# Designs tried in a protein design run: designed miniproteins, single chains, continued (5). Part 64

Each design is a single chain, and the fold is of that chain. pLDDT is the mean over its residues in the fold that is shown.

## One batch from the design tools (miniprotein)

Design m18203
Fold by ESMFold2-Fast:
Structure m18203 (fold): chain A 83 residues (1-83)
Amino acid sequence: KKKEEAIKHLEKALEYLRQAKASTDPEERQRLIDEALDHISKAGELTDDEEVKVLLTLAMIAAVTGNYDAAIKMVEEAIEKLK
């Protein structure tokens, strides 16, 4: 159940990160990033997988530094490891 909940949070994070990448409004982009970070944080609390935790930490750093493609890739990889 925790694994399934973690995957759902990461899927929502991906949606927010993709929307942030496409956004041209700085306020909307920041809101979308904040939503993505919250979901990534929740997923991290639900997993004991060290590789996943590292990927999620790097994804959060990438997201806050504007590296959305890197953040998206890391979250996608984390989802595949949890499946």
Scores: mean pLDDT 86

Design m18204
Fold by ESMFold2-Fast:
Structure m18204 (fold): chain A 61 residues (1-61)
Amino acid sequence: SLRDELIALLQAAGLSEAEAEAAVDRALNGKGETLASALARAGASPELMQRAGELYRQLLA
């Protein structure tokens, strides 16, 4: 699923499984900035952040 792909991408960025799941769930509840904040804190590249944003938008569609 797109949710599982997004969680896997966040884990690749350095988040734990629990942190990745929590970040996705918070973002889907209208706190999208928490996803960007979590990725920035993990040191994710701009490319990874863009890809995560694309997956997040697809999840909302």
Scores: mean pLDDT 76

Design m18205
Fold by ESMFold2-Fast:
Structure m18205 (fold): chain A 90 residues (1-90)
Amino acid sequence: SPDLEEALKLLEEAKKRLEEGADPDEVIKELKKGLEELLERSTDEEFKSFLSSYIEELDKLLKIKDKEEKREKLIHTLEHAIEVLRRMIK
């Protein structure tokens, strides 16, 4: 699915930016925007459920005050989400 592959690309790019020292708040903001655009145009109920759940998780991460804790948790959730999407594409 092109939408699944686009979501995977967004998550992998977000992870790369964090590894390169990008601000976790900016990464979350850009990632959330891209995922919300995919959610609006997707017709796959399983994929829509995944996107809605992950966007909610990103909103929770934004509430973390410690920047390093936010970064570490964001990387962990990105790694998990990438694994989930890779399984959906197969």
Scores: mean pLDDT 86

Design m18206
Fold by ESMFold2-Fast:
Structure m18206 (fold): chain A 68 residues (1-68)
Amino acid sequence: SLEEIIKELEEAAVRKIIEVLETENDLAKVQQIEALAREAFKKLEENKDNLEKAREILEETKKRLDEI
């Protein structure tokens, strides 16, 4: 469901922020994660009636988070 996709995105973003703060204390990376998450949530809202597209947005965002 869309609610599960939103929850998974929130959990992934929060986990990455915690990781960066604990390992690097890099505030610029935290801001990058916040910007990426905000953009992803906006795209999910725009695609709330398209579950397949919402899943693609989630997967692409998770990959981009891993690159930070």
Scores: mean pLDDT 85

Design m18207
Fold by ESMFold2-Fast:
Structure m18207 (fold): chain A 87 residues (1-87)
Amino acid sequence: SEEVEAMEKGIKRFLEEFKKHAEELVEKKDLESLEELYEKALETLKEDKELVEKLYSGEVKEKLLELLEKLEEEVKKLYEEAKEKIK
């Protein structure tokens, strides 16, 4: 569906931007800003999940929520990897 394709593109962009910002913060050894970046990402994903729950139903809703859950796990992985590089 167009909604699923748009979500997949949005996820790719979100991950690329998160990774770029995390790498910049790793170079600066800025743990506090890295934590803030991660918290902001989680809040955005929470809001996106709430919107999907309200606006969609059936198989489209299930696919969109699955994509957002996978995004959350990838963001967490990138955050933990960046955090380890600073320490």
Scores: mean pLDDT 87

Design m18208
Fold by ESMFold2-Fast:
Order: structure tokens, then sequence, then C-alpha cells
Structure m18208 (fold): chain A 85 residues (1-85)
């Protein structure tokens, strides 16, 4: 269902954030890795906010998908950056 797809995407993005965060913490003395950690923390907070707003009926499924798509792009860019360290 639409809800199951959104919750699955939420869980997958949260898992990806955790994996990138683990890699970034291995390079925690690197200023670039520190910035990746800060951005991942901001993305995780926004991800939780999307889920809260969706569950509260404050956003449509279409709006929730659009916000998840935007966060996924940001996660993709951070994953590329950490893999270059």
Amino acid sequence: TEREELLRRYAELLSRISKIMKKAMEHQDDPEAQEIIKELSRIAEELHRILRDYRAGRVTPEQARARLDELEKRIDELEKKINEL
C-alpha cells in the first residue's frame, strides 16, 4: 500500500543515514567528515519531521513522497562525499 511504501522508504533512508554516519565517524577528525555528520543529523531530524507530519495528517502522501525524494538526493550526495574520503 501507499502507507507501507512510505514507511519502507523512511526505514531505508534512516538505515542509509546510519551507515554513512558510521563511515563519517571513522574520519571524525576530518573537517569534511564533521560537516557530513552535521548534515546527516539535520537530514535525520527532517526525516522524523516528515513521518510525524504524515502520521498527523498534516501532509498528503504526495507531499511526503516529494520531501523524501529531496532528502534521498541529499543523502546520495553525502554518500558520494564520504566514499571519496
Scores: mean pLDDT 86

Design m18209
Fold by ESMFold2-Fast:
Structure m18209 (fold): chain A 83 residues (1-83)
Amino acid sequence: MTFEVTLTSPKPVTKEEALEAAQKAVERLRQLVPEAEVRVLDVEQLSDTTVKVIIEANSRETAGAMAELTAQLLGAKVEVREL
């Protein structure tokens, strides 16, 4: 399944910072839930405070958990949409 994760930060955030946070979230989720399959496919800058991360995950729950962890690492609000 492919998901769009939109992250909105109260402070400027770069694509590089968002990608790093997303990858750290993937690593943490795999440690907590070994059966979780999630992969970052793309990262797009929408504005200075908004970044879109495209992910592939084996479930909506896995996508949501990864998205929440990423948002926590960035101090951002998150929205997840299935593509």
Scores: mean pLDDT 85

Design m18210
Fold by ESMFold2-Fast:
Structure m18210 (fold): chain A 99 residues (1-99)
Amino acid sequence: AASVAALQAAETELQNKADEARKLAEKYPHVREKFEEAARLYEQGAQDVQRLRDAAEASTSPEGQRTLAGVGLGEAQRVNEEADRLIKEALDEYKKILE
């Protein structure tokens, strides 16, 4: 369901994932660049979701608010898919370095 509360939850999730990606970059220095790229994508995604949430909250139309919330959730999904792939690629590369 597209809602302002769902956007706030998505923003928080993206911020938490960014923090975890930065911790992974410190833990696995040989593949740091991909974790740092994932962290940047999550951080940018959180900012984009926040802007859409602010726009939704400013909307005087319930339909407009739902539309903006839907766009924001779609952006959060795209960022999660892209950044999660970078995390997986970094972990796969780290495994190859150990072999």
Scores: mean pLDDT 85

Design m18211
Fold by ESMFold2-Fast:
Structure m18211 (fold): chain A 93 residues (1-93)
Amino acid sequence: SVLLRLIGEKLRLIGDVLDLIREHPEAAELAERVLETALAGLDALARGDVEEARRKIEELRELARRAEEEGFPAVAELAREAVRRLEELLKEL
């Protein structure tokens, strides 16, 4: 079930972000932006909106660069992982 897989991806992402914020509360704002952007990408895929999903992937790449520049490598890695997962899901459409 595509829906159950997407729900599983959302729950995993939420857990990863909450764990990151718990360990690094100073990174909360940027981690929340990664979460919101990745969730929007997953919602786009659920609707079959490939172009919106691609825009969210690019926004996540920009957030990863910003996180690295601001000294939050864990947030940068979270954003890169979200890109990888969204690209894998996009290929299965």
Scores: mean pLDDT 88

Design m18212
Fold by ESMFold2-Fast:
Structure m18212 (fold): chain A 85 residues (1-85)
Amino acid sequence: MSKEEEVLKLAKEAFKKIVEAIKAGDLAAVRTVLGEFHRKVSEILDPETARKVYKVVSEAVFELLKDPSKAEEIEKKMLEKIREI
């Protein structure tokens, strides 16, 4: 698996867990999943690229918190932005 494929897989897994946490009203779990994602990505990528990827994911989570009904659209845009990094 390439670094890009691994990062995209981690982002998809984190996003799914965050969607579930938000629907359950568990904001503590949202923070935990984001922290785990940041740690894992920081082991794979250089600090600058890891920060850019984390920013894309955190912005997607912020949009998801505003409108959880758009989860599928937000995930798609998030993954497209990560591929452009």
Scores: mean pLDDT 84

Design m18213
Fold by ESMFold2-Fast:
Structure m18213 (fold): chain A 96 residues (1-96)
Amino acid sequence: VLEELKELREKGDWDSLIELTTLDYLSEKLGKPREEVRKKLEELRKEGLNMVQALLYLYLESTNGNEEVVKKFLEELKKAKTNEEASELYRKYLKE
């Protein structure tokens, strides 16, 4: 999957296609309109998050009702240097 994504990225057109597919998937999974999910992803990217970090944030927010925990996770995501670090943070926060 990661190698395929890198190869497709070099072809210049797949980021838009992947984003659209991801929005449809998240809209269905989260039970929210595609436009709402898109706006939230754009807000998170504006905060300095990459796509993977933004997705992990939305997943935690949808499952965790504690706004303070979710805000803490966001601040730690901004400090994560790799997607592996972001995934480890997500697993840690799922247990809170």
Scores: mean pLDDT 69

Design m18214
Fold by ESMFold2-Fast:
Structure m18214 (fold): chain A 85 residues (1-85)
Amino acid sequence: GEAEELAREAIEAAERALENPDDVRVVIGGILAAIGSLLDLERIGAPEKLIEAARYAVKAGQYAMQGDLEKAKKYLEKARELLEE
């Protein structure tokens, strides 16, 4: 459904940021895209687990921006786990 697609889009945006952590434009673009998907999920009243998955995706992108790739990968994994439940 729409909610699952939005959560997937947030995760894919965070994945792009993690794949290109030295490209500030890609990282910023990924964070903004993930935030957009999160806001859309909240607007449509999506299930809490999908909202939480998108929040973890945003957090992964933010850690990638900070150069903390270990934490970025950890939060991306949490986001994927919630989407696959």
Scores: mean pLDDT 88

Design m18215
Fold by ESMFold2-Fast:
Structure m18215 (fold): chain A 75 residues (1-75)
Amino acid sequence: DTIAETLRKDPELGRKILLGELIGYLLMGKPEAARELIESLVGVGISEEERERLLKALEIPDKSEAIAELEKVLL
């Protein structure tokens, strides 16, 4: 997949692209798709610690707080 490839070639850019996709899924009301995307990238540029923090961020009811937490993990 393109995000995994970018995370390997340019981690900073890959993390920004991942952040954008996760925000997109949250705004579309598709948190399960966001969760599956995170799980697919564990060991491919995302650590288990980062996975735990990202999944926890997706559970935050306020979208702006969820986005801020995703930014703290990925940026």
Scores: mean pLDDT 85

Design m18216
Fold by ESMFold2-Fast:
Structure m18216 (fold): chain A 104 residues (1-104)
Amino acid sequence: MEEEIKELEEKYRKLAEELEKAIEEGAPREEIEKILEELLEVLNEGLVLKILKATKTNPEAAKAALKKLGLDESILELPDEEQREKILEALEKKRKEVLEKLKE
């Protein structure tokens, strides 16, 4: 998990720099939206791993994150793989909703 989190943080940093450069250079909206979509995908992957880590190290923070995702704390009683799936599904649903609103 720690190694995966660091790799995702590195990907996030590179995408954030790419987004900033695209905005500064006046890139087309479609290009900016594509970078944002990739950035949100990396954020979701990193957030899943951070929430899973928090379930072991800081349960209160994990419960707060799950509540923000509209998920019940009973998910914490599930095996790690099922927790990962449910958290990722909720984050992907929110990502699609955000991207759809941005395209309006």
Scores: mean pLDDT 75

Design m18217
Fold by ESMFold2-Fast:
Structure m18217 (fold): chain A 74 residues (1-74)
Amino acid sequence: SDEPVLTEIPGLDVEVDLSGRPDDPVVDLTVTGSATPEALRRWDEVVRRLERDRGVRFRVTRRDLTLVPEPPPP
């Protein structure tokens, strides 16, 4: 079975903090870097799958995140 990974999206840098919350299924993650709106949408889907698969919740913080435009249609 395929296991989705928060850091699979190219251009995004994701910091995961697991050390402060051993008794709480809430995980803080900070997203930085650059991505298209499409890549961010896919990343959000990965987060939702991980929440369901592992029974955890993510608190997402966007810091210094740059949106890059999609290439113009041919």
Scores: mean pLDDT 66

Design m18218
Fold by ESMFold2-Fast:
Structure m18218 (fold): chain A 55 residues (1-55)
Amino acid sequence: PSTKPGSKLTIEDVEEIEKMVKEGKAPAEILNKSGSPVDEQTKVLEEYYKKKEEE
């Protein structure tokens, strides 16, 4: 399904991406599949990597 314009990715999306990455999928791959804008994808990836650095 295609995402509507204006839909923002949230911190919960970052947690879902982290879970899927543990299952063997790349974060960028998951975000590209969502059809979200590049700026939103970049923010979610940044938050994901920030969480990884804190762990």
Scores: mean pLDDT 64

Design m18219
Fold by ESMFold2-Fast:
Structure m18219 (fold): chain A 102 residues (1-102)
Amino acid sequence: SAAREERRKQVFIESMLTSLRMLLYERVKENPDDELARRQLEVVEEALIEITRMIKEGKSLDEIFEVAEKMLDELLELSPEGSLLHKLVENAKENLKKLKEE
């Protein structure tokens, strides 16, 4: 059903954001003075708060995808090339694109 597919896609997006948040939280915890890591965490946390609100308010999947894509683009710009985070964000962008085209 359309409702089941929508919930599946919402759960995927929230899971992706939660995983990125957990990774960045651990980095900030280990290096509290790392300004870049704190900025990266802020970007992901702001998107998680917004997307969670959008889901509760019944916003369209297209609007939710737009917010997630913008966050991943911003996070990618903040992530050094060759870093583990850069690779994870590139993979997340590809997975999100495939999910959207599905």
Scores: mean pLDDT 87

Design m18220
Fold by ESMFold2-Fast:
Structure m18220 (fold): chain A 82 residues (1-82)
Amino acid sequence: ALDKLVELMTARGSAVAERIAALRAEGQNLAKVSPELAEDVEKKIAEMEREAAQERERWNQLFLDTKEADVAVAQLEKMQAA
């Protein structure tokens, strides 16, 4: 159960990191045509990184709660049912 939670969390983190990297590359290309649009992309990347950090913090809290075997088991069952 715990190993599966870590696996899912890691996979999600990797997917988010890939999307941020893609947006960063797009921002660099946009900077050649419109610096203003590139700045907006950089702001969106910063916001995505902040949201990812908040979600990871929430996930870490559920992971800690797994030591008491209550909340994380229920969350895993909900995720598997979805």
Scores: mean pLDDT 75

Design m18221
Fold by ESMFold2-Fast:
Structure m18221 (fold): chain A 83 residues (1-83)
Amino acid sequence: PASEESARKYAPAIAERLGIEVPPEDWSAREINAYLLRQEAERAREEGRTLVAEAYLLYLEGQETGDPALLEEAERLAKEAVA
């Protein structure tokens, strides 16, 4: 689900679910993906789901930097959040 094309395709549905503005169509798929992950993290934080919020932000940073350690840490936090 990490492809930039998927982010563009599902952006309107995700924005509606989160109650946020739909990202502008002139944004790149990469920018849309980053925006949606940050909004998911903010919503999770507002709901007191701190591990989920941290997982989203680390996942985004790992994707942007290509750092496998950040992706691994994001997965670890996500697993803790659902356990």
Scores: mean pLDDT 76

Design m18222
Fold by ESMFold2-Fast:
Structure m18222 (fold): chain A 89 residues (1-89)
Amino acid sequence: MDLELLKQELRETAETDPSQRAIALLYLSNLYLMLSKGEEASKLFDEALDYARKTKDSSALDILAVYYRRLGRYDLANELLAESKEIRS
């Protein structure tokens, strides 16, 4: 029951701010990983990446790069870090 309330709160947070949206989706993806729902988690990571790129949110891109690096996707992680640095330049 508490997980559904948390998921709703994260979805509501995602509505208010593009940076919060990407971060909220990352928290949701982590919850799905804890529930052994890897395909749902992967979809949420992809949505978070899409929002971070569209909104040019360097903080969200940095967080995504850390997650993709932990997944062994070093090429994508390095690409996201470069995008984040360019936004901050």
Scores: mean pLDDT 74

Design m18223
Fold by ESMFold2-Fast:
Structure m18223 (fold): chain A 99 residues (1-99)
Amino acid sequence: MVEELLEEIRRELEERKPTEADLRAYEERREEFRRRIEERARELLREAERRGLDPAEITPELARLTAASGIGAELVAKDPGSGEVLALLLIEDVLREIE
């Protein structure tokens, strides 16, 4: 999962016509991003479990848009495709920090 997310982040950067500085920043911080992705995923899953959420009732787009809030964590947990939703959320978090 994490390696696939890092590859997807790189692909998203390439599609945005990045500067060489953007790509270098990503490569220099790749291990930091990997660790943060792992920590963030664990935090979101623990929060969802703590709240007893049923993963069945949310669209990926809504979960992604609200991800920065406590509600975002609940919405991610309710999606049966939560792995894909978490991936999109984590990609966006990393891209935001690079840009």
Scores: mean pLDDT 57

Design m18224
Fold by ESMFold2-Fast:
Structure m18224 (fold): chain A 106 residues (1-106)
Amino acid sequence: MEKLLEEIEELIERAEELAKKTKDPILKKAAEQVVEAAKLLKELILEGKISLEEAKKYLKELKELIEELEELLKKDPNDLEVILRAIGLTLRAIGLILDLELIKSK
């Protein structure tokens, strides 16, 4: 669990730095949603409301989202494909937030 919490804190820092460095408002929103999802995951772990197996699954999905966002940061923000991918990643992050909120409500 301690190692998992450290990985989540590193992911939060990466997402916050991306949100700070990007001039693309959609990419910034996507990174901010990843921060919220990671903070919710950390809260669930600390409250004992999520299993180690489920926590690792969500952490993996959040890591994949941040890696894709970091890739998009290197591309032209006015490219329609980049815009559509950033929207898709934002929706995926929102979906993870909703899943984690449902776990918290139980």
Scores: mean pLDDT 85

Design m18225
Fold by ESMFold2-Fast:
Order: sequence, then C-alpha cells, then structure tokens
Structure m18225 (fold): chain A 94 residues (1-94)
Amino acid sequence: MDEAIAEFRRKSVELAEALRKAGYEQDAEGFLRASDQIIEGIRAAKDELDREVFAALGIIHAAVTKLWAKRQGLEEVAKLAEEYIDAASRLADA
C-alpha cells in the first residue's frame, strides 16, 4: 500500500511539473490538490470498493488531461498522464 501511494505521489508531482513548464500552473496546482484528496480517500477507505472509486477518479481526470495534452501537442504531459493512470490503477490493488 505505502509503495503504491508513494509512486502515485511521485507521478502526480512529475505531471504537475510538466504542466507548469508548459505554462499551465493552475492546472498543475489543481492536479496536486486532487491527488492529495485521492491519497486521503485511499487511506480512509473501508474496503476495496472505496479504494477503486478513488483510483477511478484519478484515472478519469488523467485520461481527460492526456486527450487534451495530445490535442495541444504537449507530448511530455500526455506521457506523464499515462504514467499517472498506471500509478492510480495500482492504488486499487494495494
């Protein structure tokens, strides 16, 4: 569990930094805030279904960001959004 949370936090920071470098500071801060809420939800989760719900919220947000980034030509943001999706998926299994 702690390893999955640590990896998800690392991927959240990497995605946020890529967004800041691209000029989207407010989106970067929003992503970090949402990621902290997901981590709090995972830690407070009573069962596997609660963890799956919080993981799914992260996956949906990152999937939308990936599609947007591809349309904007932000290849690094799109790549890091995919890595965030992979890390969020592991939260449900931990």
Scores: mean pLDDT 84

Design m18226
Fold by ESMFold2-Fast:
Structure m18226 (fold): chain A 67 residues (1-67)
Amino acid sequence: SESTVADKALEDILTAKSREEALAALREAMAVDPSALARVREKLDGLRDVLPQRQVDFAEEVLAEVE
């Protein structure tokens, strides 16, 4: 499902060991589901109060690089 693709992409970004790894995960998700970028953004926004700020900042940078 579209939600599952975005959930996996966000998890892969947040657990990535490098920016390149995170970008690869995001691009793979976008290739499977063209709406993945928007869905990952929406899911990240929902987790701002739960995630450490550094993880939110990192994910924001990764999302910005493909926009």
Scores: mean pLDDT 82

Design m18227
Fold by ESMFold2-Fast:
Structure m18227 (fold): chain A 73 residues (1-73)
Amino acid sequence: EEAEREGRQAVEDALANFDKAVEYAKQGKKSLAASYSTAGYIQIAVARNLGLDEQADEAYKKLKEADKKIDEI
């Protein structure tokens, strides 16, 4: 089942990008943090398009929290 596998990979990629965004923000690398945050949002949109709405919503909440934390650093 290709779409579900691709959707799961997109959710995993979104969460990995979230982790990197927070890491780079803590290092003071705001531009890199923003790039990884943006990549995470794109992967969440891909996951939603592939029908993984619940997992995409959960990942989106984590990414929004990370994005807000980056702005506070």
Scores: mean pLDDT 78

Design m18228
Fold by ESMFold2-Fast:
Structure m18228 (fold): chain A 80 residues (1-80)
Amino acid sequence: SEEEIRKKLEEFRKKADVLASKATPEQRRRIARLVAALEIEYAGLLFEKKYFGVSDETAKKRFDEAIKWAEEELEKILKE
């Protein structure tokens, strides 16, 4: 559901915020851009769901993959 996808975004934002609080200014900027990219993906996915008939199951799978990508990118940012 849209609510389930939104909750996944909120959980990532909470995790990112905690990690950013102890990160360098450059890492914080990169984390902020990563969160923004996920927010854009979320908005686009809701648009596709509404206007192009993308199913709840397909939308959830796509967003799960986006979250996985973002978690991997977050780890890379923090290792720099």
Scores: mean pLDDT 85

Design m18229
Fold by ESMFold2-Fast:
Structure m18229 (fold): chain A 71 residues (1-71)
Amino acid sequence: SDRRKRLLEHERRVEKELEKRIEELREYYERNKDSLSPKERVRLEVKILVLEIARSSTRFVAERIEAKLAA
């Protein structure tokens, strides 16, 4: 249905934005790790983990919508 296609497009857009944000934070971490305190490193690692969980959830929803559209 058109509604399912729009929902899929939205979920895939959210997934891409999360992937981009994760990459930006990983690059920031690698560039600044020697300047970051242990607490700042842990906070960044936790933030990256939370975003990775959000990305996985978004991907799972998108894959289920794609499966329903393909059937």
Scores: mean pLDDT 87

Design m18230
Fold by ESMFold2-Fast:
Structure m18230 (fold): chain A 80 residues (1-80)
Amino acid sequence: SPLEEFRRAVEELIRLLREQIRRLLADPSVSPEEARRAAQELLDAAVELIRRLGERLGVPEEETRELIEELREAVRRELE
């Protein structure tokens, strides 16, 4: 179903974003402030992609909003 495909795409985005944030935080050439700024930029880009994909697949806005909140929470946890 379009919703199942959408959920899988969002889960993959969360996985990739978590990996990228961990790499930024582990990089000694990147300050904590720079890492948080880069993580926020990546999060903003991922939210835009999720919104566009949800619209393209005809997913209800409520489902899109819930998955975006899951993404935001995952990023918040990686930055703690």
Scores: mean pLDDT 87

Design m18231
Fold by ESMFold2-Fast:
Structure m18231 (fold): chain A 89 residues (1-89)
Amino acid sequence: SMETVRRESEGWAVGARAGLEVFDEYEPELRAAGASPAEIARVGARVIGTAAATGMNLVVHEGASLEEARERAREVARRLMEEALEAAR
């Protein structure tokens, strides 16, 4: 339904924003650890994309609020950034 499409879009947008905010916060640490520009770009794409999908899934399939979806997306993004930092070191 159109309602489902709107819910998906809202969850995706909230998740993507959370992912971008976390990526931006951790990006200097990736650079300091010696990650190349190409590696940083790949990490960013994965973090933002996964966070967006997490937000969408929580809102649509679990009935989560946008605030709950944002916080869970942020947690997922932080975990992925920590994994990327460990791999770069």
Scores: mean pLDDT 88

Design m18232
Fold by ESMFold2-Fast:
Structure m18232 (fold): chain A 84 residues (1-84)
Amino acid sequence: KEELKEYVRELLEKALKEEGIELSEKEFEELVTTLTSYALYFKLSKEEVEELVREAVERLKTEPLIEVQVDLAVKILEAAVKKV
C-alpha cells in the first residue's frame, strides 16, 4: 500500500536523523520495504507501526542492518508457516 509505505518512509527518515544513523539510499529503501511488508502482514495500527520503526532504529545502534532486516523477514515467514 502506497500510503503506508510513505508513512513508514517518513517515520524511518525522522528516527534515523534524530539518532544520527546514516544509511545509503539503497539500504534505506530496502528497510522501508521490509518494515512496510511487516506492517501489512501483521495488520499493524498506526501506533504499532511507529513502535516497529522505533525498535528497528534502536537495533541499528548496536546491530548490522542485515541482521535487523533478516530478523523481520524471518518473523513474517514464521507467521505464514505457522498458519499451515
Scores: mean pLDDT 80

Design m18233
Fold by ESMFold2-Fast:
Structure m18233 (fold): chain A 98 residues (1-98)
Amino acid sequence: SERLEKIREFGEKHEEFINALNGDKFEELLKKYGKVSQEEIDELREAGKNQDVEKVKELLKYFAEKARKQKDKKAKELAELLEALIFQHEEYQKVLSE
């Protein structure tokens, strides 16, 4: 059914998102250019594991704002990446809600 296809697409996009969150490069970018602590990264990963969509969005928005405040070119690029991830996560919520 149409609803089953949308649920499947959501699941696939959510898995891609969780895999990105667990990547070494993502952690390195957050620490180097976002000034994000290990504890904050662990909180994001736990929220992702628990499928706490609202908490994930809250943390990503916080990290993007923090990166924007650093006034570094790489930090701005990280903020743009985080904002793109928030947008993808909102698309996942829309698919699930239809």
Scores: mean pLDDT 73

Design m18234
Fold by ESMFold2-Fast:
Structure m18234 (fold): chain A 74 residues (1-74)
Amino acid sequence: SALLERLEAEIDTEEGRERLQKIIVASSDPELIRFAIERLVELRDRSALPALRAALKQGNELSELIREAIEALE
């Protein structure tokens, strides 16, 4: 999708990574959340930890993936 292409294009910027972190906590789209988590883990971006922990507290179908992402970044 155009949104995923834009997120990928901005991934090396602080603003791009902040957008991925916001998607993890605010999006209702599991595909977007999964994309954001996988990209931040691939980048080894430890600044994503607060967003991942916040999303884990909310609880959703991706809680297992979020828990594994936290483990991978710690």
Scores: mean pLDDT 82

Design m18235
Fold by ESMFold2-Fast:
Structure m18235 (fold): chain A 71 residues (1-71)
Amino acid sequence: SMSRGAALEAAAHIWAVAGDYEKALELAKEARAEGFISPESFELLAREAEKAGKLEIAEEMRRLAEEERAA
């Protein structure tokens, strides 16, 4: 649902700010499944993960941004 998707997207951002990039990725994937996340949201999360040295998570987030753009 849009409501649930919006809450999951917001939660992904909050967990990223808190430094839990694994949880942020999990919630961002759930938001995507609900149809409520933009490629730009994934790219923003990827940049923050990369700055924190979480390179594998950043790569996965960028991959999902590309998939979302192609959809």
Scores: mean pLDDT 82

Design m18236
Fold by ESMFold2-Fast:
Structure m18236 (fold): chain A 105 residues (1-105)
Amino acid sequence: MKEKQEAEKKAKEYAEKAIELYEAAGDGDIERYVEASKYFAKAYKLIEKYKLYDVGKEIMERLVERKLYTVYFAIEAAIAKIKLKNGKELSEVEKMVLEMAETLK
């Protein structure tokens, strides 16, 4: 569908913005990491809705290549834990990130 193509483009744009924010952030730049996480959340919402698993895989590959994988999972897990503590429902991606955060330091 046309909507799926537009969603794929938007998901990639949001993920690229998030990666740029992570790369620009200095150690301990929590505000920039939180902003990056908001863009990843926007990307993943589109990935889940339109089943854009190829895009999700591409994003993970870029995080690994740029050595941002550990920081990414730490920040996303922290945000997911805060949502859970506040009684908010977690997405499937947020649940996966919490599970993986136990493995990634």
Scores: mean pLDDT 72

